# Designed miniproteins, single chains: the designs that were tried, part 33

Each design is a single chain, and the fold is of that chain. pLDDT is the mean over its residues in the fold that is shown.

## One batch from the design tools (miniprotein)

Design m1125
Fold by ESMFold2-Fast:
Structure m1125 (fold): chain A 73 residues (1-73)
Amino acid sequence: SAAAAAEEGRELARQTIEGAKKRVEELKKQGIKAELTVEETDTRVVITLKTERGTLTLVIDKQTGEATVSFEK
């Protein structure tokens, strides 16, 4: 059902945010400069990870569970 898909999308967003935070802490412990920005609304999550290697942007649609990844050098 649509309600089940929306719940799955919200859970995926929550797990992805938590994973990103853990990854940033690991990078910082290794001496890698990393900046994490999370923008969350009722319908989407935008996670931006900026490092000396480039910027990774992940967009998750909470209603559909679709994820889009882009990388800028």
Scores: mean pLDDT 76

Design m1126
Fold by ESMFold2-Fast:
Structure m1126 (fold): chain A 98 residues (1-98)
Amino acid sequence: SDEELYNLFKSLMHPDIASKISKEQFLEIYNIVKEELEKKGIKLSDEELVKLVSELIQLLYLLREEGVSKEEQIKLLITSYNLSKEAAEKIVEIVYSA
């Protein structure tokens, strides 16, 4: 149910942000976060994972609006969300390209 996951994401997001993130971009971020959590033995429900990804995307858009650099956004994802450097870099690049 990729459609159901993306529709849940859109329902949780501000319309202006939701319109900028395609289904493909959302699913790529969703799968990166899911894989990172699974490597740490953390299993979230689909709803919990969509909420986490939604919060992360919203935060990155807010940081960009505030003029925070890509490097500082990547560091925040590593330190606050405990993501690997590779995962953090990929997520920030996807959100930046959207």
Scores: mean pLDDT 87

Design m1127
Fold by ESMFold2-Fast:
Structure m1127 (fold): chain A 60 residues (1-60)
Amino acid sequence: ASVVKLQALLEALGVERSRPYIENLTKGLNGPEQVQALLQALGLDISAEDAEKIAQKFVL
């Protein structure tokens, strides 16, 4: 998983978080379902289809 790419994606979606926070996130993200749940918890409305694309790109 790329911490830098995930941080850049979250910043593009309007979510600013510290590097250690993003590192902890990548350890818990094992697929599209977890990615979708995480982004919704951060206040982002993400579809299952978009979450799958994100998981595939970052190998979360």
Scores: mean pLDDT 66

Design m1128
Fold by ESMFold2-Fast:
Structure m1128 (fold): chain A 57 residues (1-57)
Amino acid sequence: DLLAQLKEKIADKKSITILNGNGEPVEVPLDNPVIRANFFAEVAKWSEEEKKALLAE
């Protein structure tokens, strides 16, 4: 399960940087449980390729 592997990989991360819709790097505060839950809900909608790309970083 790619989503479970991603959760484990970033378990110790307080934040993660992703590209927004404009291609700009945005820091996501993963130490906020609401933001963390919303982030993983969004990631769950991603393709397997996108999940693997995030896991590879």
Scores: mean pLDDT 74

Design m1129
Fold by ESMFold2-Fast:
Structure m1129 (fold): chain A 61 residues (1-61)
Amino acid sequence: SAADAARARAAGREAAALAHRLLSSGQMTPEEAGRLGLDRANELAGLSREELEALVKAGQV
């Protein structure tokens, strides 16, 4: 649905913002972020906000 697409898009933006902060702090390399990008974007698009936040807390973004 349009609402599900909007949630997936918002989750993607939050994941991208967090990845940027991790890159800036030196905890994730640009190459690691790039390699995760395609596979992870597809997976994150299917997640709810709560599921995405749980992964973030586990350090799995």
Scores: mean pLDDT 61

Design m1130
Fold by ESMFold2-Fast:
Formats: sequence, structure tokens, C-alpha cells
Structure m1130 (fold): chain A 65 residues (1-65)
Amino acid sequence: MEEKLKEYEERAKEIAKELQKKGVNPFTAELIGYNEAAREALKEGHREIAQELLDKSIELAKKNM
């Protein structure tokens, strides 16, 4: 389980990095990255991992509001 969470966290960072290359600001890119990684985890049946990633995106949003 912990290894799978790390894989999706790396996926979230990769998505954020690609968005930043396209001109999306770092905060928005990171937020989208976690949200998209959570969707991918949910589609693959990893509900607990998807929730953890979503919680991280919500916490990030709260700190910047």
C-alpha cells in the first residue's frame, strides 16, 4: 500500500511538472496534479490512496486561501 501511494505521488508531481512547462502556475499545477493522480488511483481500484491524494490537494488549497 505505501509503495502504491508513492507511485501516485510521483505521478501527481509529473503531471504538475508537465503543466508548469505549459505555463500553468506552480500552485495550480500541483493542485491539478494531486487531483488527477487521485482520479487515476480511483479508476485502478485504490480508493484509500485516491482519498489520501485528494486530502493533500484540499489541504494545499486551504493553505493558499
Scores: mean pLDDT 80

Design m1131
Fold by ESMFold2-Fast:
Structure m1131 (fold): chain A 100 residues (1-100)
Amino acid sequence: DVEKIKKRLKRQIEGNELLKEKAKEEFSEEVYEKVIEALERKNKIAEEALASENLDEEEVRRRIGRVTHELFSSLSEEDRKKLVRLEKEVNKELTEKEKK
């Protein structure tokens, strides 16, 4: 179901934009740069997939997952915990918005 995949990709882009905003005050400048770069790379992958006539959901998930893994591997345990908390907050806000 291509439309469900596109809806999920659009939700991921919206979530990443909210996460950028929330991350602004939570991390050191160096960590914030890494987070923003990773989120922008994920958004680019999602945007390219949305523009593609041949949408491969599995390849898109693999590419985005690789960016996530690289980011988390580069962070301290404390910063990883902060990022997970912020991601949960973003997901909650998007879920509440979708129910209204």
Scores: mean pLDDT 84

Design m1132
Fold by ESMFold2-Fast:
Structure m1132 (fold): chain A 64 residues (1-64)
Amino acid sequence: SILEQVQQRIEEMKTLSVDERLALAEQTLGDLHRLYQAGKISPKEFVEAANLIVELLEEWEREL
């Protein structure tokens, strides 16, 4: 599922430097937006997957 793919990306991000994490998070959000616009994922899947990345970015903001 798309949520499983995003969770795998998040685990990958945890092994990277802060700059690399931000770049991968931006790429992942861009990929989700493209999939949503192409009708490949539902609005619910898009929101749930995007929220996982947003929560992660909020955690990183506290670490900066």
Scores: mean pLDDT 80

Design m1133
Fold by ESMFold2-Fast:
Structure m1133 (fold): chain A 87 residues (1-87)
Amino acid sequence: SSLLEQELEQIRKGAEELLKLGLELITKDNVPVERAIHIVEQMFAQEREDLLKEMEANPEVTEEEKEKLLEEMDRLLQEIIEKLKAV
């Protein structure tokens, strides 16, 4: 659906911004990798909570669509963590 497509686009854009933030924390601000990962995880958790609240407000969103969005978020978070560990 168009809603699912829009949410996927927003999730991917947010992930790119969080990766950039994490890299800047490590490379420019001299933040330890473990701490940068923790910050990114906390920000991802907030985005996940916000997404769940938005989906709860829309009765047309299916459980299948919700599951797909959450799975994509989990996949992107792991990808970001791996990239931050690589420095």
Scores: mean pLDDT 84

Design m1134
Fold by ESMFold2-Fast:
Structure m1134 (fold): chain A 95 residues (1-95)
Amino acid sequence: SLDELLERIEKLVEELSKLLSPEQQAEMAAVLEYFKKALESGDIKEITKAMFRLLGELTQALLEIRKNHPEKVKEVEEIIKEISKLAVEAVRLVE
């Protein structure tokens, strides 16, 4: 279900957020909330915008973690890959 996919995304984002600054945690939370609202709207234009914002925020998170926690980069790349996969699956459910 969409709710189960969103719960899995939220759990992975929480794991990622433990490695981010408070400011980046807040931005990540805002982007995830926008993504959820876009999916609920069913508006393809808003969903597309939300997907690009989510991918951009995940990229910024990876860059911050590479700088501050270089030993975690491989683990974080796998988390981001899984979040991206689940996000695509969520979009396909509402298409």
Scores: mean pLDDT 87

Design m1135
Fold by ESMFold2-Fast:
Structure m1135 (fold): chain A 74 residues (1-74)
Amino acid sequence: MSLREQVEQSLQTLIDGMRAAGYSTEQIIAILEALVKMLRKEMETKNLSPEEKEHVEILLEVLEERIEELRAEA
């Protein structure tokens, strides 16, 4: 399984867990947007290794794609 596939699966599990806990789509979007802001701030303020940057970039791409999908559902 690729790193991207693992991130996508983990994010789906997180979203499913939030839905099961009674979070609305709007609340889930807000949580994911907060995570994106946090990760972008860390990218700006920390001198990350190339490997760490690659991992964060994949995570950001998957998060942003899923946020757009959730907005289409809302």
Scores: mean pLDDT 81

Design m1136
Fold by ESMFold2-Fast:
Structure m1136 (fold): chain A 68 residues (1-68)
Amino acid sequence: PLPVLSDEQVAAELESLRELVRKSQEYEAQGDTRMSAVYSTAAQILGIGVMLNAPRAREEVEELIKQA
């Protein structure tokens, strides 16, 4: 069985995910493909974890990781 995250915990995880996506986009805009890939990968890993522990947040997570 998957652990249940509270709405507050989901909000905190989504905030962290948004920061990783933003950093990925910032490095991509600078032409730093290595750092962009590092943050993009971190965003995908965190996003998968959130989707597994809070399936109700899946659509929002998928939209965020598409931007990474």
Scores: mean pLDDT 81

Design m1137
Fold by ESMFold2-Fast:
Structure m1137 (fold): chain A 106 residues (1-106)
Amino acid sequence: SLDELIAQMREAIAAGDYDRAVNLAVQAIKEAIKNKDYEKVREILRWVLEHLPPEAALTVIKAAIYLAKKNNDKEFIDIIREVARQAPHPELREEILKLIEKYEKS
């Protein structure tokens, strides 16, 4: 279930298993989007940006942007932008917003 994937993602983050956490986060995002559960997408992305190291968080965000572009999902892009603006690391915020701008113009 989606809740099981989110729980496993949080456990992987707590354990410092960032490769597993990234893979679980991407799987959870894909499942949430399939279900059109944008609130769960916000929950996953906020947890990722708050608790993963910046480089691992950026990997998840890049996958999310790719998925949103592939599906022409403007609401998903707007959610990524929203959570990026709320991210605790200013440098990571700026990098994500630049990536969104680049992908929206391409």
Scores: mean pLDDT 86

Design m1138
Fold by ESMFold2-Fast:
Structure m1138 (fold): chain A 88 residues (1-88)
Amino acid sequence: MGRVTVEVPIRVGETYRIEIYGGGSAIGGTNDLVAALRELGHEILSVDITFTHGVVVFRARVDGETLRRLLQEVADKWGVEITVSRAK
């Protein structure tokens, strides 16, 4: 089962950083997360993917209630650890 840590409440108009850790699974997890964030209407600002680590920076365009559930689904599917923090 994957692990999700959300350090801050998600608010519309604020910018957040999502980090994904999980060996080779980080690539798949990051790609699924980016697709899902776009589908929910969030603004993607940057995406960085390495073999073991993915980073997505996005501006929230909708309420974050659905985001936590979606992060858990991605974490469980790929066996990755996901952390959400506020971006500068």
Scores: mean pLDDT 79

Design m1139
Fold by ESMFold2-Fast:
Structure m1139 (fold): chain A 100 residues (1-100)
Amino acid sequence: MPSPFEQLALELIGLGHLAAAFLASQGLDDEAARLTALVDELERLYREGRLTREQLLAAGEAMIAILRRAADDPRLSPEARAFAESMVATLERLRAQVEA
């Protein structure tokens, strides 16, 4: 069974992939690419056994910042914006668990 830290890392990576796919579906290709790069680096560090709590926290904060900027984009429908805000709330909850 993975450790609590490993579970949080895998949940953040999975949510990051979902968020990147969502942003791409909305035509926010630059934001999607930035999120994908962050997630790919986290997966690399995780596979190498080099992922620290500090790196996971920093990545979570970066993902939140990207999603908040995306939510302010006028191309998003109200429903898409609400979905982006729900992903931010989930990431903030996961970040709090990493900080604990």
Scores: mean pLDDT 83

Design m1140
Fold by ESMFold2-Fast:
Structure m1140 (fold): chain A 60 residues (1-60)
Amino acid sequence: LTPAQQELVRKYREGFETVPEEKRDEFHARFSELVDRYNAGELTLDEVLEQMDKVLEELK
């Protein structure tokens, strides 16, 4: 894995473990969409991580 991929995986695991079980499907869907946008060149790594922090705050 690249350093960027390693950071995304780490963030995903931390978030997945902190959200309630009933919210994990929503968390996964939102994370997958952000990663797809990153891979499409629409978002930077920093923007993905910032949006993930907002998602985690919403779903906690």
Scores: mean pLDDT 81

Design m1141
Fold by ESMFold2-Fast:
Structure m1141 (fold): chain A 63 residues (1-63)
Amino acid sequence: MTLEEAYEIVREVRKAKSVDEAAKIIQEKTGVSLEDARDLAIVALTTPEPVAAKMILDYLKAK
């Protein structure tokens, strides 16, 4: 995954109405478990866009 792809995920997630909807978007884009996707969704919804994108990228790089 590229940083640009992580930014696109954060932007798409921010359109979601709930953490569960945001988690489904992350799961579809990244293939992580629903539990991991929920944690990443909270990051994307509560963190500034550049920081959230980097955190998602770093998480996926660690897998």
Scores: mean pLDDT 79

Design m1142
Fold by ESMFold2-Fast:
Structure m1142 (fold): chain A 100 residues (1-100)
Amino acid sequence: SAAAEELARLYAEARAVAQDPSASADERIARFERIAREALEIARGTDDPEVLAAATTLLLGVAFELQELHKQGLASRERVQAFVELALEAERLRRAREAA
């Protein structure tokens, strides 16, 4: 599906951001914010449980990258928490659809 292809693109971009030695922490955070927003939009718009699970996994992965930046002194706790909240929103959507 188009959503699955877009998630694969976002996943590849997230890996490239995490592995980019030339990017500043602020540049990586800004790119992770865009990736997270796009992944959450896909999660909100999909009725496909596999797409929702993939989007949730990507959001958790991005939140983990922010936690690692925080451990290095490169991101605030508040910034990490914002990304965790996006991942939790996707997880709540996934659980609500499993209950339906």
Scores: mean pLDDT 86

Design m1143
Fold by ESMFold2-Fast:
Structure m1143 (fold): chain A 87 residues (1-87)
Amino acid sequence: SSMLEKALEEFKKEMEELAKKLEEDSSLTPQQIADKLSEAYHKLVEEIEKKYKFSEEELKKFKDEAERHVVRLYIELMEKKDAEAAA
């Protein structure tokens, strides 16, 4: 569905912009990064659900892919944090 692809693109763009801001703040703990990503995830999912009229199947696919993207961003941020601590 092109609506699914568009919604995922919007979600990924917003989350990646947040991730860049979190990366710039070297004082943040892993838990604080997780909390900020989780808060943004829930807010964006609610906004996207209201904007796009998904079927149950499309909504499930959206949430599954969105969750995978957030997990990937968290891992990338943790890897960067570990590299900075090792330097």
Scores: mean pLDDT 84

Design m1144
Fold by ESMFold2-Fast:
Structure m1144 (fold): chain A 55 residues (1-55)
Amino acid sequence: PLKVTGTTVKGEKVTLILTKDDKAETLSEKTVKIYLADGSPPIELDSRTLTIESL
């Protein structure tokens, strides 16, 4: 699993734990969209703010 910390495109700070069942889609050079397997709404992140840590 990966721990991802960063800022949404709306400026909100978030921390996510991503597993193999979650999906990431690059929408642009500045935006990554995360699809969570738990049925939560997709989250759009500012790719320049992301810190990724392996768990």
Scores: mean pLDDT 79

Design m1145
Fold by ESMFold2-Fast:
Structure m1145 (fold): chain A 86 residues (1-86)
Amino acid sequence: GVALRRAYERLRAEAEQLFAQAQADPDPEKAAQLYDEAIGLYELLRDAFDGMIAEFGETPFFRAARDDADAAIARIKAAKAAREAA
């Protein structure tokens, strides 16, 4: 429904904002915390869509949203690791 899509878009936007803040923050400790917060939001989204797939069956939207969240987790983890190595 509209409420589910709105909640998804809002949480995704919040996670991306945290990621952008992490990328821009000159403090490595604060950046690490912001990366972890962004990862946490995408993990909540992935878990929520995995639960919806298990309960209601797979739809193109649920699969795409779940896979998008999983890909975002990998992307943010890679960015965090690259910054910690620099």
Scores: mean pLDDT 86

Design m1146
Fold by ESMFold2-Fast:
Structure m1146 (fold): chain A 91 residues (1-91)
Amino acid sequence: MKVAAITGVTSAEAAKQAIDYAVEKGAEKVIVGDPNEGAARSAYFLALQKGIEAEIVPDGEAALEEAKTYGELEDKVELPGATVYIFKEKE
């Protein structure tokens, strides 16, 4: 299983780019950090619309901490308005 942590989302377009990247990398769950209950919620709802399990947490640190419980960091991408971390379950 792959889990994506998404942090630092600045806009609905950035949220879409982050979710599209996570889906392309095979993420079956996304954990979105949203310290201000703002643009990051767009990522949460987009994930649900794509049939992906989604969770919203208080901030980016919480998103990374929870995602680490699923496995090891496989990939990290810094998009113009979001950062996506892909964690893969240890085989």
Scores: mean pLDDT 81

Design m1147
Fold by ESMFold2-Fast:
Structure m1147 (fold): chain A 63 residues (1-63)
Amino acid sequence: MKEELEKKVLEALRILLSGELPPDTTVEDIAAKVGLSKEEFEKAFRELSGVTPEEVLEGNRAR
């Protein structure tokens, strides 16, 4: 992955894992926060983390 894309995905991951997101936050909302499309974000996130951002977001809600 390009360095800029990797930094954006890592920032999104930190946001997702913070536990401070509103319960109605969507994957598209997170992608928009780091300046990526939903499709671009989902692909890059899976390649970097091995899981989907939707899976992480649902896990965070289920805490």
Scores: mean pLDDT 74

Design m1148
Fold by ESMFold2-Fast:
Structure m1148 (fold): chain A 72 residues (1-72)
Amino acid sequence: MEEAIELARKAIEALEKGDLGKAADYVNQAYRLDPNLPAVDLIRQALLHYENGDLEKAKELIEKAREVLEKM
């Protein structure tokens, strides 16, 4: 569980740096460890919005994912 949370945090950092490939790798690793981690779903949605150029929605989803991880 702790490892999945750390991987989710790394995915958020990669997204904030614009490294979509690293973000996808980290979130997929987190999903394999804990497929029910809510932050994973939020990060995957943020990745989709980044790929579509919707940076405003991506940022909102990242903020929500960060808040969820803070509570865990």
Scores: mean pLDDT 80

Design m1149
Fold by ESMFold2-Fast:
Structure m1149 (fold): chain A 79 residues (1-79)
Amino acid sequence: VEADMEANREDYVKAAEGHIEEARKLEEQYLATGDPELKVKATNHLVAAMILAAASGDPEVLERARKAAREMDQRIKEA
């Protein structure tokens, strides 16, 4: 379990970072097209990123996920 937990931590960090990147891409597409489905998908990726970041126990990736969510919310409100 401990060895699996260590491997899972790295996997959670990578998954969280991947979700943050996908959310950003979907956000850019949403801002270009105005398609509300893209906004929903971007939000879902950020939620997944925060859950995975929290599960990883890495405070830096969790803060990165939280910052990404805050910045996306701000940009969408300004659009």
Scores: mean pLDDT 79

Design m1150
Fold by ESMFold2-Fast:
Structure m1150 (fold): chain A 81 residues (1-81)
Amino acid sequence: SRDKLLEATKMMFRVMAEMTEVDISKTKEAAERALAVIDEVLEKLRQMLAEETNPDLKAELQKIIQWLEKKRQEIEERLAA
């Protein structure tokens, strides 16, 4: 439903706030916290995607998941450097 997309969007804003903290503080601790939040959000979004039957909403949820997976990779690369 559209309510699922709204919840997914709210979770994206939470991730964006954590990533902003990483960019401002530039600390390993902030990066580790952002990674943990992204992992929790990804798990919830994947569950929402699995339960969704509307193909258009599935496509939008999948786009959000792909964006978060890319952000997760970027943070992992920062932690590995």
Scores: mean pLDDT 83

Design m1151
Fold by ESMFold2-Fast:
Structure m1151 (fold): chain A 72 residues (1-72)
Amino acid sequence: SKEEFEEILKKFEKDVEALLKSDYPKEDKIKGLKVGIGNLEKLKKATDDEKLKKKIEELIEKIKKKIEELEK
């Protein structure tokens, strides 16, 4: 359901935040974030809801920016 998708996205955002705040090496954080983007791309293809697709795209863009910050 749409509600279940929104809960998955909220959990995903929390997991990303927890990873970024962790003591894991930078390379492991980048790897985890890239895997996360792949999972979000699959989730986007699995839904016909345009609002959910937009939220997923916004989250992917946010994660890409975090990867760029870590690669500096």
Scores: mean pLDDT 83

Design m1152
Fold by ESMFold2-Fast:
Structure m1152 (fold): chain A 59 residues (1-59)
Amino acid sequence: SLEEKIEKLVEERGKLLEEYRALAKAGGGVIPQEVKDEFMERIKKLDEEIEKLLKELEE
């Protein structure tokens, strides 16, 4: 269902943020710019997909 897809995307987004924080902590607060850009792009894409699916859910 659409609800299950949204739930999974929200979980992926949360896990992605947790991974980013863990990388920042392990690297002493220093993360390569390329890695930062990749995480930001993935989060943006997830946010866009979640918003689109939420609109579809409203019918």
Scores: mean pLDDT 81

Design m1153
Fold by ESMFold2-Fast:
Structure m1153 (fold): chain A 71 residues (1-71)
Amino acid sequence: MKPSILVAAPAGREVSDEEIIEAVTERYGIEKSDIESVEFVGESAHAKYYRVTFKKFLPILDTAPSGIYLE
């Protein structure tokens, strides 16, 4: 079973997969190599939503928040 989290970013700016990966690795203290994929899942008036999937289960993901917000 591969874990995933939801990342929200402001709708008013461009957000790259690299920026999302950097935010996730910074917040959870994990490596970029632990991330399998970043997928755009939707947009609202104020936010863009991305699903980040990890290559394997990481213990930190059990205790960390289920989502991240970018500025």
Scores: mean pLDDT 73

Design m1154
Fold by ESMFold2-Fast:
Structure m1154 (fold): chain A 87 residues (1-87)
Amino acid sequence: SALDELWEELIERLREILLEGGESEAVVDGFAQLMRNLRASARTKAELLLRLEFVRALLEHELQDKPETRARVLEAIDEAIARVEAL
């Protein structure tokens, strides 16, 4: 579905940003799996938006000491939220 494609595109983009920001492949792989589990737990567009807001808050907190990586991650998530809302 368009939502599944958008979610996998977001995972790929976040993976790239986090690896460039110095995160290990193991940490990034764990995060990607968390993202896929969150998608699987959401049955509606509204639930998916709540999962995106949760991920946004989590990464905003976890990346407090990495302002450049944090800004890029939040931009990617905000773009994904806008795209989901438009569907």
Scores: mean pLDDT 88

Design m1155
Fold by ESMFold2-Fast:
Structure m1155 (fold): chain A 67 residues (1-67)
Amino acid sequence: SPREGLERAREELVRLGGEIDALLAAGQPVPRELWDRFRRALDEHRRLLGEVQPDFEVPEIELVPPA
């Protein structure tokens, strides 16, 4: 269901965000593939959020891969 998909997307974002934060805290480079995965997960979460809560305002966040 869209609600179950939304919860799964939230869990994926938390997991990927944690991986990125851990690398940054360790002073290690963040792979572009990890940024791409996080961006895709964020897009999917927003899409599903619109289906579950169509009248709820979605926070605006722009993600750019490290240069």
Scores: mean pLDDT 74

Design m1156
Fold by ESMFold2-Fast:
Structure m1156 (fold): chain A 90 residues (1-90)
Amino acid sequence: SKEEVIKLIEEFTKKLIEAIKNKDVEKFEELVKEFKEEVRKLEKDKELVESIETMAENILEMVKNNEDPDYVIEELELQTQKLIDYIKSL
């Protein structure tokens, strides 16, 4: 359901923010992998799944490039909110 996907996004976003704050790149990569697997289980709309996965991978690239943690968190929160708003519009 849309509500389950939104809840999953919110839960993983909190975990991802903590990994960014701790500068734990390995934990962030593990969380992104788990998030993708859980999204694929809950959502069958391939376009939506690809949008969610692309967002997560883009933030992971920022983390791997050692971008400022505050900017990475702001971008993650912005992208997550846009994604949730999109899902609610479906």
Scores: mean pLDDT 86

Design m1157
Fold by ESMFold2-Fast:
Structure m1157 (fold): chain A 100 residues (1-100)
Amino acid sequence: PGAQGSATLKVKLKPGATKEDVEKAGEEAKKAALSVPGVTEVRVEVDPDLDKGTATVSVVIDAEDAEAARKGLEAAVKAISEHPAVESVEVVLERISPVP
C-alpha cells in the first residue's frame, strides 16, 4: 500500500526567463520532492510558454503513504516558487490518492 500525489502548476515567469531556467526549476522540484522521506519516485514535466511569460508544470509523486505524497508535492511547489526565474506559482488540479 502507498499513495500517489499529482499536481498541475501554472507558473508566472520573471521577465527574461529562459527555457533553461524553467527546466532547472523543474529539476530542483524533482530533487526537493525526492528528498522527502517516504517518497519513492517523482516525475516532473515542464511546458514553457515564453511568449506569454508562463509555464505549466506537472508533478507526479509515488510515495509510501498519503502524508509523504503530500509533503513531496509541497516540497516541489516550494522549490519552483523559490527559483530566481519564477515570479509566482498557482496550484491547479491537486490530487492525492491511495494505491493498493
Scores: mean pLDDT 85

Design m1158
Fold by ESMFold2-Fast:
Structure m1158 (fold): chain A 70 residues (1-70)
Amino acid sequence: AEELAEKVREKALELGFSEEDAQRIADTVLDLARAGASPLEIAFQVYLLALELGATREQAKELARLVMSL
């Protein structure tokens, strides 16, 4: 859970998210993983959150793909 959240945080920073927004995405991944959410559920929630934070659809898809690959 912590390893997945950290990798998602790093990718969000690489994609141009602020440290605050990258941490919010990572915290969401950690919380959902701890609650027993599937990779698909986590990926979908990350996708929606990224769009809410002003990301492009392509950036949001990139984060969702990372969740599904881990």
Scores: mean pLDDT 84

Design m1159
Fold by ESMFold2-Fast:
Structure m1159 (fold): chain A 73 residues (1-73)
Amino acid sequence: SPIELLEEAMDALVKGDVDKAREIAEKLRQLGYDEAANIVEKAIELMESGDEIDRGVALVAVATLLAIERSKL
């Protein structure tokens, strides 16, 4: 399930640990969760912009995907 990796990605992004978030995105892609990997990679790009609004959008995007994946349980 991508849920545990998305929870780790969310924690990394909240802490500003972009390197850890990249590691998780690669792991998601290796496991075939391409959509989840793409969303985490886009969140990393937004975090790297340094803009506070972009940071908020990044966190909301990952949180939304995590909520969708949890709703499938």
Scores: mean pLDDT 84

Design m1160
Fold by ESMFold2-Fast:
Parts: C-alpha cells; structure tokens; sequence
Structure m1160 (fold): chain A 100 residues (1-100)
C-alpha cells in the first residue's frame, strides 16, 4: 500500500503516512495535504503548500526530481517522499485518473 511505502521508504510516522495516503488515493487537494503536513511536521503554511503542490504534481505524473526543483525542495527527506509517491503511481497508474 502507499501508506506502507511512505513508512518504509520515506520514513514517515504511521499516522502521517496513513492520512497522506488516504488523501493522495482519493484526489485530495493541495490545501488538504498542506494542512496535514502542517499538523505533523510543524511546517509553515508556505512550506506545507510547496511540499503538498510537489506531491500532487508527482501523483499527476510529474517526475519527483522535476517537482522538487520546481518548488525548491532540497531536503533529502522531501525528495525521498516525492520519489516514494512517484514509484507508487508508476506501479499503480489507475490512481492517476483521480488527478486527470
């Protein structure tokens, strides 16, 4: 599952991974994802919106590296998160239809 990949490959806490996976697999908005990121990671609203935007772009088929560059995400943890999402949606392309 996406949640298990986020825990094992992106090293996210289980509660955060489960909430992010639910949002990403149900076409969740940038604002919804940003709110979750603010609650669990203590990011500013602007930081959370940048990371959330990158996550949604990757779910829509943008390469993780391109999304990271576009939103100025340089932290290894952010890149691991985006790479994990990219891998899941490449292996499960049916979920991309939610972001068409």
Amino acid sequence: SLAEMLITEAQLPRELAEELAELLLNGGSVEEIAEVLQRYLGLSPEEARRLASAMVDVAQGVPAEEAAEKYGLTLPSDRALLETIEKFFKENPEYRELYA
Scores: mean pLDDT 85

